Designed miniproteins, single chains, continued (5). Designs and how they scored, part 77

Each design is a single chain, and the fold is of that chain. pLDDT is the mean over its residues in the fold that is shown.

## One batch from the design tools (miniprotein)

Design m18841
Fold by ESMFold2-Fast:
Structure m18841 (fold): chain A 72 residues (1-72)
Amino acid sequence: MQKVLDETKAQFKIMINAAKLLGLPSAVEKLRELEKETIAKIQAAPSDKEAEKIRREGIKRAMEIIAEELAK
């Protein structure tokens, strides 16, 4: 569990910093909210396998947010 949480936080930090460098303040805010939601879901997950699925889904959604904001 802790390893999945640490990796999730590290990946969101990288994506939030990338969004900041790209000048996407709306994406930064959306990514921060998604990080909080994803972490809460991981902490509530009954198994490491489910936590990993939640992490992957969160990262996929984060990438979609950046792509959508770049397309504007």
Scores: mean pLDDT 83

Design m18843
Fold by ESMFold2-Fast:
Structure m18843 (fold): chain A 96 residues (1-96)
Amino acid sequence: MEELVERVKEKARETVRASVAANPTPETYAMLRAMAEGLPQDQAEELREQLAKEKFPRPSPEELEELIERIAERVAEAFKAAPEAEQEEAAQALAE
């Protein structure tokens, strides 16, 4: 199971990186920050709007990796909370 959790985290990191590469926009960066902070939907929307108005700083490589790691951890936590049957399905999906 531990290796499966690590693969889930790697898949999450890959997905987030692909999303940033496809949409390297200030709004994408703002959304990643909101997701990493685990903000409620209302607060995430407000933060996104404020960042869109203020300034669109691209996160540094270090900041981006930190955001990716936080998001991966959240995905891993959701996976660990799932029933074993769903964990097995995820393993099959990762094996492709």
Scores: mean pLDDT 67

Design m18844
Fold by ESMFold2-Fast:
Structure m18844 (fold): chain A 78 residues (1-78)
Amino acid sequence: MLDELKELVEKSKQGDVEAARRAVYLLARHAIEHPVEIRFEGPVDADEVTVTLEVDGEKISVTAPRELVGEAFVEAAR
């Protein structure tokens, strides 16, 4: 998972929206399956939000449109 997550984060930085969605989904699933804290950072009126979680001892951050993050979390909670 961590290697896949890192690859998806790099692709999302290059403008791959599907990679960003998949990365946020994987972070949401990890937070559901493990007792870890997930952080959401950004102004409430901003178009983007940064999601940060620790996976296997490494801090992973994904910046994505707020709507995409919301959709990915709803999908992960199913």
Scores: mean pLDDT 76

Design m18845
Fold by ESMFold2-Fast:
Structure m18845 (fold): chain A 72 residues (1-72)
Amino acid sequence: SALELLQELLKKLSELVKKALEAVKKGNLEEAKKYLEEAEKVLESYKDKLPKELYDKAKKVFEEDKKKILEL
């Protein structure tokens, strides 16, 4: 179902975002950016697999997390 795909996407994004956050906390901004780049690639891979409303929700959550990490 679309909800199962959304849950899968959100889990993958949360794991990469957590790795990016830990990298920033350790002062490794290059590693953090690589994890965020991988997260963006994962997000884009779901663009045609999810209804637009669910995809846009996942994208907004990710962009908020990315902004918070890069503003640390």
Scores: mean pLDDT 86

Design m18847
Fold by ESMFold2-Fast:
Structure m18847 (fold): chain A 70 residues (1-70)
Amino acid sequence: SEAEKYYNEGLKYGKERKYEEAIKKLEEAVKLDPNSEVAKQAYLYKAYVYHEMNKPEEAKKAIQKYLELS
């Protein structure tokens, strides 16, 4: 799906430490399918990316969204 494609692009950017680009791709995945397993995984990876960026409040919000979809 398009959501899975954007999620995978987000993972690629995250591994390359292109964190702003990773966040943009993960946001696109969520927008395409907001109540899906892909959106759930996108929020979990957003939390990781925000943690790497030293943005703990944003990471916490992403974890909250992950838990809401669990």
Scores: mean pLDDT 89

Design m18848
Fold by ESMFold2-Fast:
Parts: sequence; C-alpha cells; structure tokens
Structure m18848 (fold): chain A 94 residues (1-94)
Amino acid sequence: MRVEVTLDNFGAAAQTVTATVTIHDEHKGAINEVTLLNQSGELLAFKSIRGGETTVVKADVSESETSVTARAEVYDLKTGKILASKEATAYRLK
C-alpha cells in the first residue's frame, strides 16, 4: 500500500487550504479516510475515499490557524487496525 499526501504552505491572507491525496492500492474491506486538522488538532475537514484513486480535500482556515496537517489513514474493517497512514503539514506564510 502506498499513500501520497500533498499539502502546500498557504498565503498570509489565505482563507482555504487544499490537500491532494492518492491511495495507490485497494484493500478489500478497508476504509480510507482523509482528515485536515489545525495546529490544535481541531477537525477542519474530513473525506472518505476509495483505494486506487486521487482525491482533493479543501478546508476553510481562519487567520488564527497557522498550520494544517492532512492525515490519510487506511483502516481494516475487520480489526479496526490502521494498515497505512501518511501525513503532511503546511504552514501559513508571512
């Protein structure tokens, strides 16, 4: 299983951030989830995606949000165990 997450630093006045996530393999009976979190671990956006596809997750950000972490996780439905995960963090520019 290969998971790719791309999240770029965002402009000083940016009101949104966008993460691009690719899950290269499909596991039968797996759930694939993407979450975007602020610097305090608060949820900004969530999306479920299929294995073998690329998706885009967009989140609204306020001026108080100085970083965003995009976390992609693959869970086994039978065990609830995380099979693969990848995260990327982006920062607000000056």
Scores: mean pLDDT 79

Design m18849
Fold by ESMFold2-Fast:
Structure m18849 (fold): chain A 55 residues (1-55)
Amino acid sequence: SEGDKTRQQLIEQLRAKIAELRAQAAASTDPARKAALEAQVKELEGIIERLEAEN
């Protein structure tokens, strides 16, 4: 369905964003920046889990 296609595209985009944020966190020497990036990754992972459960 169109909804399934849209959901899969969103999941792919979220996974790409997580990879980008993880790379930034790994490269960061600022503890506050690293913590903020890791928190954002965790939030996006939660969104993906919910989207996958609906699929």
Scores: mean pLDDT 84

Design m18850
Fold by ESMFold2-Fast:
Structure m18850 (fold): chain A 59 residues (1-59)
Amino acid sequence: SDRLEGETLEALGRMAAWLGMPELAARLYEEALERYRRAGDEEGVAEAERLLAEARARL
């Protein structure tokens, strides 16, 4: 499902961020955001947007 895919991509993004790879984290969060939007998950969208902004701040 789109929501589960979003959650999985978000988790992978968090792992990439922990490994010091903000460019990969940002890409994964962008994909998670797309999945949450397709699922109509407004909370997921907001969380993915926040995480994406944090990852981009490290670029």
Scores: mean pLDDT 87

Design m18851
Fold by ESMFold2-Fast:
Structure m18851 (fold): chain A 65 residues (1-65)
Amino acid sequence: SMVEEEFYKLGVEAFYLRALKKDEKKYEELAKKAQEIGSKHLSSEKADEIVAKAVEEGEEKAKKE
C-alpha cells in the first residue's frame, strides 16, 4: 500500500542517516513522521516487518558511501 511504501522510505532514509551518524535534526524529523504514520495506519506487526527491511536497506546504502 502507499502507506506501507511511505513508511518504508522514511525508515530507509532515517536508518541511512543514523548509520552515517549525520544530520541528527533530519533523522529526528523523519522518525517523528514515521511514528505518526505507523501509529495511525499500521499494525505493530506490519510496522516491525517494514522497520526490519528499512534497517537492512539503510545500512546497506550507508556502506556504499
Scores: mean pLDDT 82

Design m18853
Fold by ESMFold2-Fast:
Structure m18853 (fold): chain A 79 residues (1-79)
Amino acid sequence: SLLAKAEELKAKAEKAFLEGDAETAKELYEEAAKLFLEAGDYKSAAELYEKLGELYDAAGLKEKAEEYYKKAKELKAKA
């Protein structure tokens, strides 16, 4: 299912982040968030977009971080 695949990608993203691979973590979190959105799980998608905002902010990409924070806020309003 879409949810099962989203959870698998989220778990892989968390592992990549813990191993210090922030770029792979960002890619996998983005993929997981898209699948949560397709499945209608706005709460999980919002959580991942907040995490993406934090990762992009840490990388110095403030404009992209702000886009993800805004998207997370909008999704939380739907959950």
Scores: mean pLDDT 86

Design m18854
Fold by ESMFold2-Fast:
Structure m18854 (fold): chain A 102 residues (1-102)
Amino acid sequence: DPVEEALRRALERLPDLKKVIAIGSPEFLERVEQAAEKLGIEVVAKVTEPLSLDEIIELVRKTDAPVILMDAEVAKELGWSAKGLEADFILRGLFVEVLEVP
């Protein structure tokens, strides 16, 4: 499962990872919830509606989640890239890893 693999790799880089934000379809969010439960990670926010960059930045600040998992199809529709979002977060003093997952 690409979601479980992405979370396992995130845990290798961030052993204390306890919180993630998930952005995607309801089906994607269910996959993230199931994988996160197996790994002892809390999905602190689930987003099905497209957010503006400012709204996602506010969500990160509110939740203090160090990782965002994003449905690759939704990322494509929004014109977002993992690296682009990470750069926008860094410019605002936020250190967040963004993972695009199929």
Scores: mean pLDDT 83

Design m18856
Fold by ESMFold2-Fast:
Structure m18856 (fold): chain A 65 residues (1-65)
Amino acid sequence: SAKELIEEALEALRAGDVERARELLEEALKQATGQMKENIEKAIELLDQGDVVGAEAALHEALKL
């Protein structure tokens, strides 16, 4: 599910594997809609900017929906 992929992406970010996290989030994006999709897209944009902390916050919000 999209939530499982987000959880795996968060684990990858905690391990410092930004590339793996991005791949997992791109896969989650294919399954997500609405507010969850918006939070995943925001997280990917933040990762592209080097803002790992911001990306983690956006993903946490996606999981609380």
Scores: mean pLDDT 85

Design m18857
Fold by ESMFold2-Fast:
Structure m18857 (fold): chain A 67 residues (1-67)
Amino acid sequence: SPLVEEARELLRRAYSATFSPEQIDAIFRLLEETVQEALESGKPLNLSSFSPDVKEAVKLLEEALKG
């Protein structure tokens, strides 16, 4: 999905100075799983502590996973 790829790129921009590519891929996988679980449970995610790039990545993942 183009939305999933865009979300992944936003996460890379947010974390590339701190984490390796493998670590960013692991963080992205956890983020995908967290968004999927939130959608399935109907519980909203608290994004207040996240950077703008990560918040945008979550929105794109929600849109992609909702279909």
Scores: mean pLDDT 80

Design m18858
Fold by ESMFold2-Fast:
Structure m18858 (fold): chain A 65 residues (1-65)
Amino acid sequence: MEHTRKGWELLKAGDLEGAREHYEKALAEDPDNAAAWEGLADVLEKMGDTERAAEYRAKAEELEA
């Protein structure tokens, strides 16, 4: 889960574009990666895309069930 971890580190550092890119790469490798869906939702929410963030968060919750 290298891209998921890197995305989280970049998100904590405030690099929203870098975080988004790494979470997208994690999902390209494993579309069932709930942590990557949640991380991408957090990035989108901070970017102001709250509608898509809610959709991606719901996807993460579905995968964690």
Scores: mean pLDDT 81

Design m18859
Fold by ESMFold2-Fast:
Structure m18859 (fold): chain A 91 residues (1-91)
Amino acid sequence: AVEHFKRGLELMLEGKLEEAAKEFKKAIELDPNYAQAWFELGKTNPPDAKEYYKKAIELDPNYAEAWKNLLTLEPDDKEAQAKLATLPVPP
């Protein structure tokens, strides 16, 4: 799981979003509870980005970056707004 996740991050840095998505999907296949892999899969700009961020939040409700990215896609999400008000947001 971790090797595929790391490879996905490398591919993201190279701008290879489709290839990165495949690696994150492999990480999730090996560990479906890998909240970070769900979050990074959302960042590959798929049509299902919202659902992937929601899955990351379901697995880790304190995942501030996932809440922030969900709020970017749904600015009127009051749950995401309230949650971010209670969590530190890294710079």
Scores: mean pLDDT 76

Design m18860
Fold by ESMFold2-Fast:
Structure m18860 (fold): chain A 68 residues (1-68)
Amino acid sequence: KPYYDKGLELLKEKKYEEAIEYFQKAIKEDPDFSEAYRDLAMLYKYLKKEEEAKKYEKKAEEIEKKLK
């Protein structure tokens, strides 16, 4: 998954803003990709953006419940 893989690479390089952009591209390509929502939530939490983190955590949970 090219966008997601690039996001993970940017995370390792501590390019957090660019990583967010690529994870957002990943969820646009695959809206049911709960893993990308989880990684976005983690990143926003790290950046102390609690409202954004909560939003993406909730979306990941909703997707995971639909797939079960």
Scores: mean pLDDT 80

Design m18861
Fold by ESMFold2-Fast:
Structure m18861 (fold): chain A 79 residues (1-79)
Amino acid sequence: EEKEFTRLLVEAANEVLKLASKIPDLEKRNEIIKEFTKKLQEIARDYYENKMSFEEVKAKIEEVLKETKKRIQELLDYE
């Protein structure tokens, strides 16, 4: 479902942007956002090319989100 897919992408992006906004180092903040965005674009491409099912796409988005949150938390620990 295109609407559900778009919602998952928007929710994941909003969550990462909200957390990344707390990183005082602009260079590290931008790096994390760019890496996250690239991974989401790769997942979207694979979905549109029928290389992944919708359930596989959900799992990959959740994996990337979890990994990105962990990286942000590690940076915040160097406060």
Scores: mean pLDDT 79

Design m18862
Fold by ESMFold2-Fast:
Structure m18862 (fold): chain A 78 residues (1-78)
Amino acid sequence: MENLKKGIEYARKGIAAASAGNYDEAATNFEKALQYFEKAGAPQEAIDHLKKALESAKAGNVDEAIEHAVRALQIIAE
């Protein structure tokens, strides 16, 4: 489904931005990923991890942001 694919793409962009230390860009991409995951009807566990990734990115906690975003993607992959 297009919404799920877009959510995954934005989550990956968020991880890349966080890894580069671009916290604002990471937060923006995680926020977009969250919107697409919600539209796709993604599992609540994935949505919850992505919300934590967004919060961690806003706080500048790059390792936690990446860890939560990766967990969200693992849940989406079944």
Scores: mean pLDDT 86

Design m18863
Fold by ESMFold2-Fast:
Structure m18863 (fold): chain A 105 residues (1-105)
Amino acid sequence: EEKEKALELIDKAIELAQTALDMARSGDVDGARAAFRGIAEVADEIIKLPSVSEETKKLFEEIRELARQAVADLEADPEAGRDKVIQYANKILELLKKAKEILEK
């Protein structure tokens, strides 16, 4: 079912966001970058699901942009971008939890 698939994808994105946060804090730039790329891919999959509301799609469009920006910031300057990347990971995690609550109505 599409709702179950969306929830599974959200749970995967939450796990990736937690991984990105931990990797960024530990200075594992490659790990954090890979996790943010994974979040962007999951967000793109959710946006393409026909049963997902416009409200949920907008949340995942924001999550996708934040994840892509985090990848770009880590690529441009791994050290200077670290604190900013941690902020992106925290914001993404907040939005993912909100999206999960909306879908679990």
Scores: mean pLDDT 81

Design m18864
Fold by ESMFold2-Fast:
Structure m18864 (fold): chain A 74 residues (1-74)
Amino acid sequence: NEAKVAEYEARIAADPRDAQAYYNLGLALRELGRLEEALEYYRKAIELDPRYREAILEEALVAVELYLKGFILG
């Protein structure tokens, strides 16, 4: 899965306007438990494509996971 992160980072470096690459990087980071970074990349995908429904949904789900994690750990 970390190999996927490197792959999508390389795609973004080649085309920094690739909303799908940002979304896929977010998914890879989420699989690694790097939720705050995943949230950031989902938001970048939405900035590039405001109608990216999958990115909007994943952003909302990760935001909820971070909220619940903060509640449980507090």
Scores: mean pLDDT 82

Design m18865
Fold by ESMFold2-Fast:
Structure m18865 (fold): chain A 58 residues (1-58)
Amino acid sequence: GPKVATVLADYTPVLPDELAVSAGEQVEVLAKVDDAWVEARSLSTGATGLVPEEFLAF
């Protein structure tokens, strides 16, 4: 099945390609971009974007 992670803390986007997420939200991990960032899809909204990996529990 898809790799799902739980958001640990609210994240507010700084750049246009980043995803807004709230603590307790679940996201599907689409790709690891680098050591600090993943591309994720919100399971509640379907929106996609970059999230800091440190904000996610796998």
Scores: mean pLDDT 83

Design m18866
Fold by ESMFold2-Fast:
Structure m18866 (fold): chain A 130 residues (1-130)
Amino acid sequence: SSMDEKLEEQIKEALLKRGWSEEDAERLAKAVLDFLEDEEERQLFVDILNDQVEDFQEALKTKTKYGINLPLLVAVLVGNVESVELLLMLGADPNAKDKDGKTIYEFVSENIKNPTPSLKEALKVLKENQ
């Protein structure tokens, strides 16, 4: 739909601004919309991607119906290592799985060919806390 195309483009542009390659940004933008099945979860993800959650207590409550923490997913994707570390220290679950049994680590790793240094470090921190 035209709305899905708009969300995909917004996700792609946000990732490109963070140093992602065109190929990886396009692949992940498409994949994350499939990962987030609900229209409300897709819109919430884009809102968090465009405006980071400053309140970490509220961030801990912000998760999909399957238990994936959306601020944690966004922090990983934008390479915000400090936010990944803080969310995990405060109790965000790195082992929560989607409908297909994939963690954030598995989902992101499968859709990235050339990670930025910050994204690679964020994935390392996420993996070490599983």
Scores: mean pLDDT 83

Design m18867
Fold by ESMFold2-Fast:
Structure m18867 (fold): chain A 56 residues (1-56)
Amino acid sequence: SLVDEIEELLFEGRFDEAFALLPQIESEEDKQRVLDLLRALSLPEEVVARAEALLA
């Protein structure tokens, strides 16, 4: 799934490629899964905020 691809890119540190896919997520459940994953990875708040903006 798209979320699984984003998860793999995030684990590889390929943040720019992962973030390019965020606007393609349409379901609120998948958006929440990505945000939960970003928080679980202990990424800086500024990075999480950028992801939230791209998911809006």
Scores: mean pLDDT 80

Design m18868
Fold by ESMFold2-Fast:
Structure m18868 (fold): chain A 86 residues (1-86)
Amino acid sequence: MARAIAYLEADDAEKAAEQAKKVPGVTRVEILSPNRILVTVEAESPDEAVELARQAAKAAGAKIIRLVVYDEETGRTEVVYDADAP
């Protein structure tokens, strides 16, 4: 199993969270501030988890601020994207 955590910036965090929840593979959505949400995605592979995280961001109409993927089988953590503006 692999898990991706995406830190997203949106104009309306509550609306973005509702849209992100509709994406298959999204297991958790947290509102961090009025303009920021955290989305957790789980998948069979790291690449699939990253793709699902990007799909969730697009569905939410949000910018990816940071994207981190965890491979629980190998114990590897990779920062795929880390920037304040995409």
Scores: mean pLDDT 79

Design m18869
Fold by ESMFold2-Fast:
Structure m18869 (fold): chain A 56 residues (1-56)
Amino acid sequence: AAATVVVREELTADGQRELLFSAAAGITDPADPAFQAANAELARRLEALVAEREAA
């Protein structure tokens, strides 16, 4: 639905923006646990939103 798409887009854009800022600050290794943890958390939130939509 439109609301789910908007929430996903906004969440992804904000999360990616924060990750890019972190990388610009010198965290350029994608294997860095902090970078991986941030990506995993963003993926978990998106998956939870999709699951909630499917349950409805």
Scores: mean pLDDT 54

Design m18870
Fold by ESMFold2-Fast:
Structure m18870 (fold): chain A 81 residues (1-81)
Amino acid sequence: MTLEELKEELEKVISPEGADKLVERAKKYTPAQIGAIAEAARLMAEGKSVEEAKRSISLHDPEVAKAANELLDFAEELKKA
């Protein structure tokens, strides 16, 4: 998955500005971490909570889970704004 594809998916669930901020943070992450973020965005688009998305990601690598949790916390901040 490319960062451009991730941005397009995120724009369906959060604002374009929010998607931009998330993609900027994702530039420092590995493809596996980016994939986990995209999966979390898809789950949230389907009506799942951030906690449910985090639990799904935690079944993978601890390093991937940590990065994804940081970005899901940021996504929660974007929902509050």
Scores: mean pLDDT 69

Design m18871
Fold by ESMFold2-Fast:
Parts: structure tokens; C-alpha cells; sequence
Structure m18871 (fold): chain A 67 residues (1-67)
């Protein structure tokens, strides 16, 4: 179901943003804006593939921050 897959991807992105915000109050605005942009892209996704690509980018951003 497209709606369930999209909701899952958006929930994962929201969780990632929550983790970033919760861990460091001094997190750079640029990183927060990047996650916000990814959430907007996920909300505009017309297909599961688009939503998954946005989620993949969010996970890669998190991985770079953990480095």
C-alpha cells in the first residue's frame, strides 16, 4: 500500500530529526534545515521509490554526523 509505505518513510525521517534535535541543542542550523528539506521532499513524494530515496539520504546524513 503506497500510503503505508510513505507513512513509514516519513515516520523514519521524523524519528531521525528527533534524534538529532534531542542529542545536541547546539546542532548547526544547516543540518537541521537539511533534515527539514528531506521531510518536505518525503511529504511531496508521489511514489514509494521517491520516499525511500529521501529516507536513504536522511540515513546517509545521520551516518556522516556520527562519523
Amino acid sequence: MLELELARAVAQLAAAVGVVSGRNAGEPESVIREFERLLEEAARAESVEEAEEVLKRAMELLRRMEA
Scores: mean pLDDT 64

Design m18872
Fold by ESMFold2-Fast:
Structure m18872 (fold): chain A 58 residues (1-58)
Amino acid sequence: SGEDEEMKKLQEELADYRKNKDTLTPEQKKEIEEKKEKLLKLLEKRIEKEREEREEEE
């Protein structure tokens, strides 16, 4: 799904930044925080949906 693809891209970008965290520019650091926020929101939304489906289970 589109959200899964977006999460993968965010994780890849964050992993790439983490490889060179000591050499990151301030702009890259801001982008990292932004991407982390997006990833967390997508993860939370998925978890909520899974919880809903489990609660709707008999």
Scores: mean pLDDT 74

Design m18873
Fold by ESMFold2-Fast:
Structure m18873 (fold): chain A 61 residues (1-61)
Amino acid sequence: MSKEELIEEILKVAEELLKKLGYSEEERKQHLENLRKILETLSEEGIQVYLRIVKQELKKV
């Protein structure tokens, strides 16, 4: 999976997590835009670690 594909996967998982936590559409959009900017600064290895973390958080809700 490319870095771009990993970022898109993380954003999908993060959006689902934010929906389950009760964030509004506007709040989710803002959080996902900020997260995308952060993820673009990370290495591919760092992004893979982040994906694992977000998937674990989704399991908790």
Scores: mean pLDDT 80

Design m18874
Fold by ESMFold2-Fast:
Structure m18874 (fold): chain A 64 residues (1-64)
Amino acid sequence: SDEEIRRLVRAVEQALVDRGMSEERARELGERVLARLREDPPASDEELPQRVAEVFREVLAEAE
């Protein structure tokens, strides 16, 4: 669900902040991830955590 996607994205944002990323940057990356997941949502809720992690990894690579 959209609520579950948002919750997982926020959790990853917080993990990035805890690792030394600024809150502004983490939120910006999270918004990009959320937008991509809404355009191409995972086929099942079982895949959701994996898909969120994959998209965050992709967005981080692009941001370098």
Scores: mean pLDDT 79

Design m18875
Fold by ESMFold2-Fast:
Structure m18875 (fold): chain A 71 residues (1-71)
Amino acid sequence: MEHLERAQAALEEALRALAAGDAEAALAAAERMREHALKAAEELEREGREEEGRALRESAERAEAAIREKA
């Protein structure tokens, strides 16, 4: 659960940085979001929630791409 919470916090940080016009900070936060989301997905898969883990990986990839396009 910690990794999911950290991924959500990093996503919020990336969105705040985008709003402030800080592309560098937004991209750095998006990368941290993806790293934590991947760890959370691994935890879900270990718990037998493999479909949720896969969905989380895909959502994180799409979120990072969207932030990169706006940065």
Scores: mean pLDDT 83

Design m18876
Fold by ESMFold2-Fast:
Structure m18876 (fold): chain A 68 residues (1-68)
Amino acid sequence: NAVLALGNIGDERAVEALIKALKHEDPAVRRNAVLALGDIGDERAVEALKKALEDEDEGVRKAAKAAL
C-alpha cells in the first residue's frame, strides 16, 4: 500500500473532486461520481461511498451499493 500512496497524489485530487461532486444538485452527476470513486478503489472512496448509501436519490444509493 506504500506504492499506492505514491500514485495517490493525483488520485487524491480526483477523490476530493469526486467527493465534492457527491454534493452536486444533479443526481446523475452524483451517480457518476460514486461510480468513479468505486473504480479508483481508494480507501477514502469507501467512506464517501458509505455516505452515498444515505443519499436522497435512490439511483445514487444503488450506484454506491454497486461500487462497494
Scores: mean pLDDT 72

Design m18877
Fold by ESMFold2-Fast:
Structure m18877 (fold): chain A 80 residues (1-80)
Amino acid sequence: GYEEAAREGAEAALEAARAGDVAGAGAALAAAGAAYLAEKYGLPGEEAARAAEGAARAAREGGAERGAREAEEAAREARE
C-alpha cells in the first residue's frame, strides 16, 4: 500500500547511507521523496505522519540533516 511504498523508500535511504558518506545526500532525497509520496497518495494523516517520521530518521542516520527536516515538516503537515 501507500505506507509500504513510503517505508520501502526509507529503508532504501538507510541502506544507501550505510554504503558511505557520499550516499548521505542521496539518502536524504530518498527519505524526503518517501514522505512526499505518503502524503500525496492520501494516507490517513496519522499513518502518513508515521511514514514521514520514519523517512526523517533514516535521513538523519545518514547524516542528511536537511532531508530529515523536510521529512519532519511533511509529518507535521500530515497531522493538520
Scores: mean pLDDT 61

